# Ledger of designs, part 9: designed miniproteins, single chains

Each design is a single chain, and the fold is of that chain. pLDDT is the mean over its residues in the fold that is shown.

## One batch from the design tools (miniprotein)

Design m282
Fold by ESMFold2-Fast:
Structure m282 (fold): chain A 82 residues (1-82)
Amino acid sequence: MARDLALSAAELAIEKAKTMPKDVREKVIELANQAIEAARAGRPDEAARHLEKMAEVMKKYDPEFAEALRTIAEQVRAEAAA
């Protein structure tokens, strides 16, 4: 569950970043790839940290989606703690 949530969130963030400035888009792709790698490696806390960093980068351009990323990061952390 946590892995699938992190993967889906990272993929959606990359799609939303396509309409953002180049520097923001490149940073989101970097963080999304790090979140995907961490999730697949069984490191959900690390994946959640990268999702939170993506939310901070995206908050000026898509505040609603940034809030959704923070919520998903919290869910990923909660599943890791359980």
Scores: mean pLDDT 82

Design m283
Fold by ESMFold2-Fast:
Structure m283 (fold): chain A 69 residues (1-69)
Amino acid sequence: SAAETRRRLAELLREAGADEETAERIAVGAVQLAQSLGPAAASQLVGREVAELFGEETGRRVAELVRGM
């Protein structure tokens, strides 16, 4: 579900060093983007942004979760 993907994204981002507010904001944005543009396009955009902020490994993991929506 979208709610479950959002929760998993927020947890992953928090583990990578994001504060709770930032993690939730990015997770919500990623799910909204996937619903608007489709999972493939959203995974590319969000994965790139997260890689720049939290490192390439975290960006790849986030991209994989979004792509699976």
Scores: mean pLDDT 87

Design m284
Fold by ESMFold2-Fast:
Order: sequence, then C-alpha cells, then structure tokens
Structure m284 (fold): chain A 67 residues (1-67)
Amino acid sequence: MNGTNTFMGMGFGRVTRYRNTGNRNTNGVIGMRYMNIGNNIMNRGRNFVTNGRRNIRTHRRNMRWNR
C-alpha cells in the first residue's frame, strides 16, 4: 500500500507518457491498458490452453479410474 502506491497507475513506459500528458486522457489510458493486458493474456492464454486442456483431461481420467 505505502511504497507500491507510488508506482500505481504509472506502469513502466507509462511513467514517461504520464509526465507529458499529466491528467489528460486518463480514461483513454486506462482503456488502452486494459486492451494491452487482454491482448497479452490472449496470446499467453492460447499457449496455456493447449497445455491446460491436456492436464485437465489427465486429472479427470485419474479420478475416474480411482473408482
């Protein structure tokens, strides 16, 4: 809460951008950030989905065979 709050809402590259724009387009910046995170999750999610699907199937079969 204390120290972390200082970097909250700034991000890495956003620190430089935020300094220039100040309080301008805060809503737009948040929207863009959400999109960037979504795109990153989607890209990484696809890789995990393939791995996760296999793991879930194995886990379910293991449970059924324990009957």
Scores: mean pLDDT 49

Design m285
Fold by ESMFold2-Fast:
Structure m285 (fold): chain A 96 residues (1-96)
Amino acid sequence: ERALEAVRQHEETLANDAEEYLKEIVDEAEKSGDVDVYEHALGEARGLLRTAERVAAELMKDPKYAESARKHLERVRQAAEEAIKRLKDGIDKARS
């Protein structure tokens, strides 16, 4: 109960941190041009999305938190999907 309330209070901060982290790892991979950096960043982006979905699923079990959790998950999902797309495109380019 109290732990879920604390997580909900930090949902916006966590979503903002996730969006900034995804931006940083994509920018670093694109600057490096190194396929290994891209592959590592791709793993990080996928892991972050999986963690966000798991946390949101727990919060969504309580109707009181469900709407807020869905909104923040959607933000992280959109950012992660964009990051994954850019990283995959970068891998293809780096291998060329």
Scores: mean pLDDT 80

Design m286
Fold by ESMFold2-Fast:
Structure m286 (fold): chain A 93 residues (1-93)
Amino acid sequence: SMEEELRRIVEEALEEAQKLLAEARQNNTVRDALLDAIDRYAQLLQQILNQDYQARRQAYRDSLAQAEATSPGEGLERLLLTGVSQNLIAEKL
């Protein structure tokens, strides 16, 4: 169902964002701005996962709007919509 697909996509996106953040913290060549952006998105995804279905749908839309405002490009949007791999996160974030 759409609810199950959205939950899976958001959960996968959160896991990949947390993995990327952990890798970036160990790699001192990554700029502080990137680390801050990744951390903010991981926190938003975590909030979405912890809400009920109705609130989660709205929070998901708000998360996408915030991502657009911070100029993340298409990569983050595709991650949230399709549950794409770590490679797309690394390429766009």
Scores: mean pLDDT 56

Design m287
Fold by ESMFold2-Fast:
Structure m287 (fold): chain A 83 residues (1-83)
Amino acid sequence: SMEQLRIASEAGGELAKRLMELLPDAPISEIMGVAMTVLGLVEELKLSREQAQELVDRVVALAERTGRLPSPEEIRAIAEEIA
C-alpha cells in the first residue's frame, strides 16, 4: 500500500540520517545500503510504524555497540524478531 511505502521510506530516511551522525567516516553508499535493507524489510514483513521505529532504533543501537554498520543478516534477524 502507499501507507506501507511511506512507513518504509520514513524509516529508511531516519536510519540513514542517524547512521551518518553516528559513523561520519562511513561511506555514504554503505549507509544507504543499510537504509535500503531496512526499507525492504519494512515492506516485506509489513511492519507497522511502531515496529519500523523499533527496527531503526535497534539497528542504530547495534551500530553504536559495535562501531560498525550492521550486516544485512543482522538487520533481517532483528526485523524478524520484531515482526
Scores: mean pLDDT 88

Design m288
Fold by ESMFold2-Fast:
Structure m288 (fold): chain A 82 residues (1-82)
Amino acid sequence: MKVPEEALRIAAGLIKQNPGDPETIKQALQLLPGIGPELAQALVDRFGADVLAAARRGEVLTVPGVGPDIQAALQALADLVA
């Protein structure tokens, strides 16, 4: 899956403005290809603001609908937020 760098940068910017806010994380995740509102809600429900840390540990793969492509996108987003 092709993840646009522009979408990653915009998502990272949103998270940096409101770090630790699950609603902001949910909105930022929906900018990534393959992540719709239902999947973004499921990720936030399970991990809260720690979704990006969970992605680095491979834990987001336990969520139905998350494959390696989405995990890679979340890891790339985590690197931009750090």
Scores: mean pLDDT 80

Design m289
Fold by ESMFold2-Fast:
Structure m289 (fold): chain A 60 residues (1-60)
Amino acid sequence: GRAARVEAAIEATRLALELVKQGMSPEQSVEAARDALRARGYTEEEVEYGVAQARENLGV
């Protein structure tokens, strides 16, 4: 639903930013966030939405 997509976008962006802080590239960080969202039980639509928002937020 809409709420789950917003939650996925927030989680993907936060995870990717933390991984960039730890020395991972923005592209690698976004892909790691994708795997983490899948592991947390988000649907593929919610994962792809969250990853797309994280890419925009990280400028990739």
Scores: mean pLDDT 85

Design m290
Fold by ESMFold2-Fast:
Structure m290 (fold): chain A 55 residues (1-55)
Amino acid sequence: YKVTGENGATGTSTKAGKGTVVKVEGDKATIELDDGSTAEATGKGFEVGQKVEAT
């Protein structure tokens, strides 16, 4: 799934949905989705606390 975030962050997510970045490790980000599940994204410009959408 294509991820877009605040401040122009872009990447690829393992799940679709809206959420918040809770962890960043290099080019990987862990996203806590609004449904309570967790997704992993790979991309650039992700920061902890950032709002993201995967479509």
Scores: mean pLDDT 79

Design m291
Fold by ESMFold2-Fast:
Structure m291 (fold): chain A 95 residues (1-95)
Amino acid sequence: MVDEGEAAFAAGDYEKAAELYEEAVRYLEKTLGPDHAAVAMTYVRLAEAYYKLGKYEEAKKYAQRAIERAEKADPSDALLATYSINKAKRILKEI
């Protein structure tokens, strides 16, 4: 799902990318829990897709969720969590 979402995003199909990332985040939250770095990164991808669509309220919502999840992530995932926070903050500054 994430790989398909990334392929759709690269092709400029941001609506399909958002759909695939929404499915991916639901799956990851169920399997890894909501406060996992992988969940935070998927919310970043979802926020980027909505930003590209001009849906800034959705982009802001998911970027904020990415930060919240990343801040609660296991310290062993600090690199991915930090990357997710930085990407989400960049999206928020562009809105």
Scores: mean pLDDT 83

Design m292
Fold by ESMFold2-Fast:
Structure m292 (fold): chain A 64 residues (1-64)
Amino acid sequence: SAVLAIKGSTNWNVEELKELAKKHIEAAEAEGLPKEVIDKARELSKSDDPEKIEEAILLLVLAS
């Protein structure tokens, strides 16, 4: 539908971002990143705001 096409073109799928953040958190735990960084990323990834989920992923990438 036109509505689904518009939504797909304007924003990342929040569920896809949450799954990506989960994989980054799992990798960070395996790599031994500081607990404080991992905990902060987990809290950000619980948000329904895609900007907060992206912040979680960026935090983990910059810390590794």
Scores: mean pLDDT 73

Design m293
Fold by ESMFold2-Fast:
Structure m293 (fold): chain A 97 residues (1-97)
Amino acid sequence: SLEEEVQRARELLDRYGIPKELSDALVELAVKWAEKYGLPVLTVLEMILTAYRLYKEGYPEETIRLVVETGAKSLGISQEEARELVDEVLKIFDKYV
């Protein structure tokens, strides 16, 4: 169920030591895109967490954008919507990280 997927996602983020405010925003974003494309929540979240690790390690925005766009497109998300997802991911990082 979606409730079980969300609970599993929250447990994963807690294990990574991600603060609650950031965790809530990342889960909400992952659920939105997972439901839109019929993907597992954890699949979308793992892609976002890869971007988060790169962001924390100080990689340039251009590299983070490329990684998220490539990941999103591999999941069947269109190029235009992959760009929208990247913008939403970076907005969350800018606000909470």
Scores: mean pLDDT 87

Design m294
Fold by ESMFold2-Fast:
Parts: structure tokens; sequence; C-alpha cells
Structure m294 (fold): chain A 98 residues (1-98)
């Protein structure tokens, strides 16, 4: 799913909602239920629950985190990288906007 992850990061940077939905589904298809739920929760807190004028900034931060995790060729290490980085972004968003 490295190709789906790369395409997801590009879609986030370009604010392409249809592409984000498509590549998010492709990327998450092979994840465990627990991983999908954590990812959905972190994305909701990082992007959907922030003020509208901050959404573009948060999308770029998420895209950067996803691209940084592409350094890991192992899928388990990659998903752990993504979940850890997105948790940090989500917690920072909660502190600023909650």
Amino acid sequence: SSKALKNLAIALRNNDEAAVDKYFREFTKNLSIDEKEKLATYLRKSILLVPKNEVDKRRKEVADALEECLVYKDETLRINCILNKLQVIAEEAEKLYD
C-alpha cells in the first residue's frame, strides 16, 4: 500500500476530497479493525474537528507525517510510524482547539 499512501498524501496536499476518500479506502483496506479505528479517530481530531481556517494547515501536517513514514519498507513499522505521528498531531490539535 505504499502507492496508496503516497497518493493519499498528495491528495491531502491538493485538497482533493474525492482522491482523499479513494486512497484512504485503498490504504486502510488491509489494516486491522483497531488500526482503522485509531487512524479514523486521529484524522477526525487532526482535520475534521479543527476550525475551518486551520484545515489546510492540518492536512499538510498529516501529509508530511504520512510521507515521513514511507522510509519504512516494513508495513507493520510503517503503520506504527503513521499512528504515532498522527496521535501527536491529534493531541496538539485538541490542546489548541478543544
Scores: mean pLDDT 82

Design m295
Fold by ESMFold2-Fast:
Structure m295 (fold): chain A 70 residues (1-70)
Amino acid sequence: SDEELLEEIETILDDLRSKIPLIKTKDLADMAIKGLEEFLEEVEKTESEEVAEKIKKRVEEIKKEIEKQV
């Protein structure tokens, strides 16, 4: 279900957020941001608008936190 999928993705994204303090170089930050952007593109192509919108908000929050580290 969309609910179970969102919960699983949120768990993965929360784990990624916990690792943001380990991103100490601009190159690592750029790689992480690119990976998140590619992930969001796939979600927007394959999932419902509701799921894509929720994931987009989470991805944008994580991107901003990574950008603040460098």
Scores: mean pLDDT 79

Design m296
Fold by ESMFold2-Fast:
Structure m296 (fold): chain A 100 residues (1-100)
Amino acid sequence: SNVEEFEKLLQKFLEEVQKLVDEAKEKIEKGEDPVEVAKKFAEELLELINKFEKEAEKIREKMSDEERKQADKLLEEFNKKLLELQDELQKKIEEALEKK
C-alpha cells in the first residue's frame, strides 16, 4: 500500500530526528556550546527534511485522492510529534544557557 509506504517513511524520518535530538542533548551534557549544537542540529534537520520531501513526493505521485487524504492525516500527527521533539531540545538548550 502507498499509504503504508508513506507511514514507514514518516516513522523512519521521526527516528532519525529523534537520534539527532538525542545526540544534540548528549553534546550539551558533555559541555559543548549550546548555540553551536543548535546550529548544527538545524543544519542536519534541514538535510533530513530535504531527503524526506524528495522521497515523500515520489510516494505521493503514486497515490489516489483517498490515499492522499490518509497521508495528509498522517502528516498532521507526524508534525505534532516533530514539534514535541523540537520543544524537548529547546528546553535543554535554555537550561544549558542558564547554567553556563
Scores: mean pLDDT 85

Design m297
Fold by ESMFold2-Fast:
Structure m297 (fold): chain A 88 residues (1-88)
Amino acid sequence: SLDETIKATTEALTAAAKELYEAIEKKDEEAIKEALERFLKVAEEAIKKLQALVEGNKDDPEKQEKAKEALEKLRKEKEELVKYVEEV
């Protein structure tokens, strides 16, 4: 379902972000690089899935809006975390 896909993409991104934050706290440069690469791949897959939900729900304004909101939130979270990593 729409809600299940949004939940799954959110959980996957949260897990990848947690690994990245843990690497940053340990100040392990190699671990940070590897965790960032995984985070970016997870984020790209999640963005692709949410974009598909926006396109697939063109006939349902409420569902399309939920998919758009999830996509915008994910894109902002990705941008903020990438900027945070660049500052460490």
Scores: mean pLDDT 85

Design m298
Fold by ESMFold2-Fast:
Structure m298 (fold): chain A 85 residues (1-85)
Amino acid sequence: GFTYFKSVEDGSREAYRLGFRVGAKVLIEHNGKVSTGVVTLVSEEGIEIKLDDGTVLRLKPVGKKGNTLLAKDDSGNEYLVSLKE
């Protein structure tokens, strides 16, 4: 199961520790679709990711399972975010 964070600040701090830092390449899964992107911002308010198509996602880390983040946008859409190696 997922471990849920107490706050967005705690989740953003854990994301940074897991390697989700500015310049990190990521895989993003939403509704069965996998996209690729780069982390452009990490703050206490969340993480920002720019997708290869130029779309910017503003995400709040809410939980994790292993090295995969569970994150939500302001509309409540859920994303699974992992580092691309």
Scores: mean pLDDT 86

Design m299
Fold by ESMFold2-Fast:
Structure m299 (fold): chain A 90 residues (1-90)
Amino acid sequence: SAVEEEARKELQAMMQRIRIITPEELARLSGNDLILARELIQRYLEERLTPEKFVQIAAKASIILAKLERERPVTVEDVRNAVEEAIKEV
């Protein structure tokens, strides 16, 4: 989708500054996982996350999004809200 293509381009640009995701791992990301990775990396670059918190937030946000996917299609705003909620819990 256009949203996924844009998120992939943004992640590729950010990977030049941080080495959290390998090119091979990035190539395997799609859908909500790709959008979640982009959101998390943006917050890491803003100095809002440590590597340890990154893992915890990713796990918690993934659980929130998995529950939402069972009820309705997930939006970019849902991903952002899931990350914000996860941050409050760590």
Scores: mean pLDDT 72

Design m300
Fold by ESMFold2-Fast:
Structure m300 (fold): chain A 75 residues (1-75)
Amino acid sequence: MKDKVIELLKGAREAYPKYKELFDEAIEAVKNGDYDKAIELVRKALEEISKDTSPQAKLARALLGYALDLLEEMK
């Protein structure tokens, strides 16, 4: 699960590099087992991207949504 979440967050970072620092912080939180912090950061990213209708934003939101579901299961 942890590796899958990291893979999804890396995919979101690649699709939407504007928020790279936020995605990198979320990846580090997952690596450290701080799932509460990772969930907070993923929710923040989803909120920031919510109004962008680009294909890149849609892909990033889909990847972040799946990562969020997995993080909630790991908590």
Scores: mean pLDDT 84

Design m301
Fold by ESMFold2-Fast:
Structure m301 (fold): chain A 73 residues (1-73)
Amino acid sequence: LDKLLAELAARMEALLRALGIDATITLTETSVSGTVHNPAALAAAEADPAAIARLDEGAAALKPLFEQVLAAK
């Protein structure tokens, strides 16, 4: 489970980095935490419908890995 959580966190960080958002994501069996190091880039992405669409697409691509995490519980 810990390995799948680390992989999911790394994939989420890579997705955010592709949008110019520098963030550290930490996932555990009971918690999700994230730190955004450039909040101005996050605010810009939230205001950009194209960036939101890319986040939705990336989240859909991560669904199989997320399902593996849930199955490993």
Scores: mean pLDDT 74

Design m302
Fold by ESMFold2-Fast:
Structure m302 (fold): chain A 83 residues (1-83)
Amino acid sequence: AVEEADLSNVEEALAAKALVLIDWRLGELSEEEARELLAKLNASLAKASEEEIEKARESAEKIVEAAEAGDFEKARKLAEEVI
């Protein structure tokens, strides 16, 4: 999923970042792997305008809300729909 994200697309990059955080929390990624992926994603997001990030936040927020509710299947599905 993260490898399939178009990192030049702000919405896909934010969705991929949410997936990395979910997978790290679930123990599917090591701390080192999560840090490396987050560094790559944050570098891509740093190239985006503030307006692009604000518009993309709504999709990312829904993914995070599903994960915080414990519905990790829904969180992953929402991220896959964006990517």
Scores: mean pLDDT 73

Design m303
Fold by ESMFold2-Fast:
Structure m303 (fold): chain A 65 residues (1-65)
Amino acid sequence: MSPRQRAMAMGRSQAASMTSTYASWGIQVNDVVIDVDRMDDGNYRVTITITTDTGTITTVHVIPG
């Protein structure tokens, strides 16, 4: 598995966990966007943006390459 594929898999896992938590609280999730960028130092920046009826939540994770 490539480092980029590992970063994307981690991002998807975290997004699924967050979405499940919000749904359990009765919060409607309208959209989930995951972006994976390779940084100059070889690490990967994973940006998860979750859009709900009450607003937008953005989290950023840095995964070692």
Scores: mean pLDDT 81

Design m304
Fold by ESMFold2-Fast:
Structure m304 (fold): chain A 62 residues (1-62)
Amino acid sequence: SSKATVENILKFIEAHPTSSLASIFNLALDVNLDPSLPREELIEKTAELLGFSEEDKKKLLE
């Protein structure tokens, strides 16, 4: 489910605080996001690809 995916992403971010957000998303979700994008745009692109709810996006934007 999207909720479980979001929770896994948040755990991965917590475990790898020095990694770029794009690298975390690309590795955790097997996607090809542009690493030059700002955090907010990376989250929006990931949400579009995975069908995240507005609530799920808010959890990632914190």
Scores: mean pLDDT 69

Design m305
Fold by ESMFold2-Fast:
Structure m305 (fold): chain A 70 residues (1-70)
Amino acid sequence: SDLELYEEYMRTVLSEEATELEVELYRAVEEGDKEKFAELLGLPKDPKLIEEYVERFKRRREHILEKALE
Protein backbone atom coordinates (compact mmCIF):
# COMPACT_ATOMS: atom_id res chain seq x y z
CA SER A 1 0.00 0.00 0.00
CA ASP A 2 1.05 3.65 -0.38
CA LEU A 3 1.09 3.98 3.43
CA GLU A 4 3.53 1.05 3.71
CA LEU A 5 5.81 2.62 1.06
CA TYR A 6 5.62 5.97 2.90
CA GLU A 7 6.48 4.33 6.26
CA GLU A 8 9.39 2.36 4.69
CA TYR A 9 10.85 5.55 3.16
CA MET A 10 10.43 7.47 6.45
CA ARG A 11 12.29 4.72 8.34
CA THR A 12 15.34 5.37 6.08
CA VAL A 13 15.52 9.14 6.85
CA LEU A 14 13.86 9.60 10.30
CA SER A 15 14.03 8.12 13.81
CA GLU A 16 11.50 5.44 14.79
CA GLU A 17 9.57 8.00 16.90
CA ALA A 18 9.42 10.56 14.04
CA THR A 19 8.37 7.78 11.61
CA GLU A 20 5.49 6.80 13.94
CA LEU A 21 4.29 10.44 13.96
CA GLU A 22 4.47 10.62 10.13
CA VAL A 23 2.39 7.41 9.84
CA GLU A 24 -0.22 8.81 12.29
CA LEU A 25 -0.38 12.05 10.25
CA TYR A 26 -0.80 10.02 7.03
CA ARG A 27 -3.70 8.03 8.54
CA ALA A 28 -5.41 11.17 9.91
CA VAL A 29 -5.28 12.80 6.45
CA GLU A 30 -6.62 9.64 4.70
CA GLU A 31 -9.47 9.36 7.25
CA GLY A 32 -10.28 13.08 6.89
CA ASP A 33 -9.66 13.49 10.63
CA LYS A 34 -8.46 17.11 10.62
CA GLU A 35 -8.90 17.38 14.41
CA LYS A 36 -6.49 14.47 15.05
CA PHE A 37 -4.05 15.90 12.47
CA ALA A 38 -4.07 19.26 14.30
CA GLU A 39 -3.60 17.58 17.72
CA LEU A 40 -0.63 15.53 16.45
CA LEU A 41 1.12 18.74 15.27
CA GLY A 42 0.01 20.94 18.21
CA LEU A 43 -1.85 23.33 15.91
CA PRO A 44 -4.50 25.80 17.14
CA LYS A 45 -8.18 25.07 16.31
CA ASP A 46 -8.07 27.36 13.24
CA PRO A 47 -9.77 25.57 10.30
CA LYS A 48 -7.90 27.66 7.68
CA LEU A 49 -4.48 27.00 9.25
CA ILE A 50 -5.25 23.28 9.70
CA GLU A 51 -6.34 22.97 6.04
CA GLU A 52 -3.14 24.78 4.91
CA TYR A 53 -0.97 22.28 6.85
CA VAL A 54 -3.01 19.31 5.55
CA GLU A 55 -2.47 20.50 1.94
CA ARG A 56 1.27 20.95 2.59
CA PHE A 57 1.40 17.41 4.04
CA LYS A 58 -0.41 16.01 0.97
CA ARG A 59 2.08 17.70 -1.41
CA ARG A 60 5.07 16.44 0.61
CA ARG A 61 3.50 12.93 0.77
CA GLU A 62 3.17 12.78 -3.04
CA HIS A 63 6.81 13.86 -3.47
CA ILE A 64 7.99 11.20 -0.97
CA LEU A 65 5.90 8.45 -2.63
CA GLU A 66 7.50 9.35 -5.99
CA LYS A 67 10.96 8.93 -4.41
CA ALA A 68 9.93 5.66 -2.68
CA LEU A 69 8.81 4.21 -6.05
CA GLU A 70 12.23 4.92 -7.61
Scores: mean pLDDT 83

Design m306
Fold by ESMFold2-Fast:
Structure m306 (fold): chain A 98 residues (1-98)
Amino acid sequence: PTPEVKEENRRAAEEALELLEKEEVTEENLIGLLFTALAVIVDAELAEDKELLARAYTVLGELYAKMGNLELAKKYLEKALELDPNNEKAKKLLEEIE
């Protein structure tokens, strides 16, 4: 992608992540939040921003944990830490589900 396209995708991912990270996960909104997090992963990948991508995978891990899918939760949290080893939320969530 061009630098302009990367910056546009980075801003889109960051804005969506800020909203996702503040949102209370409910039974009614969980699937919607999951699809939003998946879209953010695409934007973060196009932006080539590992920190934003790690944050998006952290949200996915949290959502899968809320769904009771601990195997997928662990997988995405481990992937987040591979991208950003300093992601404190991913570390804490991974410790809580192990």
Scores: mean pLDDT 81

Design m307
Fold by ESMFold2-Fast:
Structure m307 (fold): chain A 98 residues (1-98)
Amino acid sequence: MEADKRFSLLLAAELLPGLYKIDPNIEEHKEFVTSLLEHLGLDTSPIEKAKTVEELVELLREKAGAPSEEMVGELMTLYVRRDYDGFRKLVEEAEKLK
């Protein structure tokens, strides 16, 4: 999958739980995810069966092919914030644990 498409899917998966806490309308979040998938040229049919925000998050991560939820979420957050210093510090701290 193209890097830009994967990034968009992972970013949506990271943001959805927070958005749901602000507005707990599952149908609105399903519409958002459907619009994103249509924009990326991806199949939207699995979204109709989703009943929870957690199922939407899982579908987005599955389509992105993400290997680790925790690591992906942390990296996406740092990337979106353009937090180069935070990213570098995380790498430096990982090296100290070896």
Scores: mean pLDDT 67

Design m308
Fold by ESMFold2-Fast:
Structure m308 (fold): chain A 100 residues (1-100)
Amino acid sequence: MKEEIKKVVEEFIDRFAELFGTPEWGERLKKRVEEEIDKAKTIEEYKNVVERFLLQVKLLADIEMMKLSPEEQAELRRKFNDIVEEFEKKVNEIIEKWKS
């Protein structure tokens, strides 16, 4: 479970960094989330780590979007929502597999 969640989180962070053109956030986010995943002991704790991570990423996305025109914000928000939906689907599939 830990390694599967780490992989999905890393892939999401890479897509996020590519979309926003800010690779420096990617490395900091990866380190922080990996440390939190390593400390998690239960399925509920993994869910909480993923939820907190997603909230942090959404906040960073909003900050970067504030630098753009309304039209650019709308397009970028749509693309961001697509990668978030894919991420949530992959995380849920991993958790369901480990629920037996």
Scores: mean pLDDT 80

Design m309
Fold by ESMFold2-Fast:
Structure m309 (fold): chain A 84 residues (1-84)
Amino acid sequence: MAAVEEARKALAELEEALKELVEVVKELNKEGGEEAEKGAKETIEKERAELDAAVAADAAKALDVAARLRERAEAAKALAEELK
């Protein structure tokens, strides 16, 4: 099930990217870092639920979810670099 594996890898990449972003924000502003951490957790929970729903309905849709998750991971990485 390559599509499902790709989506799970993309979710893990997003989780790592958000953790890096949270650490950068915490170094710049401790209060902003706490809000960023909460937002990151909420984002991962929502994306995980959407991935589970997509896989349950049609595993092929997992590729679309993977692409979206990777776009969000790249955006988070870009924001972390901009904040440095």
Scores: mean pLDDT 78

Design m310
Fold by ESMFold2-Fast:
Structure m310 (fold): chain A 69 residues (1-69)
Amino acid sequence: DEAERLLVEAARRGEPIPEEVPEELKETFERARRSVAANAAAHGRPAPADEKIAEASITSIRAHEAAAA
């Protein structure tokens, strides 16, 4: 999916997320980023790269879709 690739590329480059990416995916990514940052801070560790968080968000959505089928 083009939107998924755009999100990952933007996250990798530290660029703003393009408008072509659906708001649902953007919201999932932003929530995941905040959650991961809070967890890392609680354990005194650095947060993972945004690129990895974007990939995990996409995988999570796909897994939920597959489980529903």
Scores: mean pLDDT 74

Design m311
Fold by ESMFold2-Fast:
Parts: sequence; C-alpha cells; structure tokens
Structure m311 (fold): chain A 71 residues (1-71)
Amino acid sequence: MEKEFVELVGTPDEIAQAVANALEETGDKSVELNAVKVEVDEEKGKIKVLIEVTNNAKKVKEAILKEMEKI
C-alpha cells in the first residue's frame, strides 16, 4: 500500500477546498487522509499542515498540489 506526505500552507478554507476538489477529481472513496502535523498562525489566519495520504496516494497527492497551485 502506497503512502505519501504532502505539506500545505494556506487558510483553513483554502486547504479544505483544495483537498475536497482533489478527492472529487480522483473519485476514490478508499482514500484516507490524516493530518500528522499542524502549525497555526492565528494572527494571519493561516495554517501549515502535513497530511499523510494512503490508497492511490501519489495520484491524490498530485491532485491536491495542483489545486493548491490555483490559489
């Protein structure tokens, strides 16, 4: 089973939207996402999150990164 890690920086809404769009794009209901590290900048309303991706991990990671580049 393939595992990948992806680091995302943005507002919680930007990150949530990018992840949601990537999961819709991949269409795989077996994908599991776990936030393994979160750093919060409350003053700027931004977070830095490290996400572990399992099942079709490479495809999901690439989709998330593409959605984040649109922001």
Scores: mean pLDDT 76

Design m312
Fold by ESMFold2-Fast:
Structure m312 (fold): chain A 85 residues (1-85)
Amino acid sequence: EKAEAEQKAVELGKKLREETQARIARAESERLRPATEEELKEIRELAGLSEEELEELVRELERAGVSGRFVLDHLKKLKELEEIA
């Protein structure tokens, strides 16, 4: 029983480490993925961009290897800061 409990504790520790690594990997993948069409529409609305400006932004994001979700979250933060300022 005690030896079995010790083994289970070791297995739990491994699972927690694997979950942490998976979370980091998921966050990294999300940061680097291309923007979706829905995200681009939200970015355009929040930033007040023209179609040409949106197309330019998409090219810059792809070149820089950053996700549209990252840009969208950043723009939402900027809008919140405008209300505070």
Scores: mean pLDDT 67

Design m313
Fold by ESMFold2-Fast:
Structure m313 (fold): chain A 96 residues (1-96)
Amino acid sequence: GKEYEEKAKEYAERALEYAREGMAYLDAGGGPHPSPEYLERARELAERALEYARKAVEYAKKAEEQGDKKLAFEGSVEAGVAATAAGMTLGSVKSS
């Protein structure tokens, strides 16, 4: 139903926000003069982005089961992008 679709979108938007903030900290904390504090913040934000991305996918699937396939698909795509960005951020921090 509409509620699941609205929740999927809300969680996808939160996931993207956390992923973008995490990437900004990774960019600022990485490089020739790495900042451990900024890299740890990037990790925390990336983990939050993954949590919200998983919730977005869960609610998108529930919305899809109730017949709202188009908007559920859009929420899933946004969540997938956020999860990918968060995964890359976590991978980069772990490698540093």
Scores: mean pLDDT 71

Design m314
Fold by ESMFold2-Fast:
Structure m314 (fold): chain A 62 residues (1-62)
Amino acid sequence: SAGEEAAAKIEKKRKEYGKLVEKKYGVKVEVTAEAVDDTSALLTIKALGETVQITVPASAVS
């Protein structure tokens, strides 16, 4: 599904972005992505003891 493809693309970008943030700011950021339907993915971001969840449409992940 498009949501599963979006989750996979986010996972790849997560690895790249996480390295940049850790190098530049010294902050560990954990980002996980999972498909919630055929057209969207749920992002869970954990940083500095806080957790934020964002729903991202598959069309936003290209």
Scores: mean pLDDT 70

Design m315
Fold by ESMFold2-Fast:
Structure m315 (fold): chain A 70 residues (1-70)
Amino acid sequence: SMEEEIRKRLEELNERISELQEKNPNIDPEKLKELSKLYKQALEALYNKDLKKAEAYVEELEKKIEELEK
């Protein structure tokens, strides 16, 4: 289901954020704060069954993580 797909993507993205922090201790704290905010917003939307909103936050979070991994 879309809900299960979003949940799995969030779990994977959360692991990537943890790896990013571990491998790059000099990462901009403002960027990390924004990632945490997006993750929380996506979880809240998922909890409220707003799958379209959850997916939008997941996509934004994923793009920001990809930028920081380069």
Scores: mean pLDDT 84

Design m316
Fold by ESMFold2-Fast:
Structure m316 (fold): chain A 80 residues (1-80)
Amino acid sequence: SNAMKIAKEVAERTRKAVEEAGGDPEKVFELTYQAALEAGLSEEDAKRIAEAVAQLVRDGHDPETVANAAYAATKAILEK
């Protein structure tokens, strides 16, 4: 489905952002926000996803956990 394809793209880019950011939540926010916008999400929805994943990084979650959260959040928004 289109929603799952977009959610997977955002999740994969978020995982890479967490790996490349070296645990910096602000950088993960910026990279995830940009990925969501490029995937066609609104600014409001992209910000919500970016805020959620940045918080998970602040809380010490691993890249896979953060990417899975980005997938779930993006899919939930697009299936509305």
Scores: mean pLDDT 85

Design m317
Fold by ESMFold2-Fast:
Structure m317 (fold): chain A 59 residues (1-59)
Amino acid sequence: MEYSAAQKETIKRLAEVLKKGHQTFKETGSFEFSDDERAAFAALTDDQKAEALKIMFEM
């Protein structure tokens, strides 16, 4: 699957946010996304969400 440079950067950034959120949830039992982060994640296609999760687990 081919993504534009801007899409790749957005996916990578959201993967970093997901990784931080996962770590926070593991440590505290809760985490919160900002409204911008939540909106950005919701705007992704299912394929882009899967790619972000894959990158998160590769970190």
Scores: mean pLDDT 71

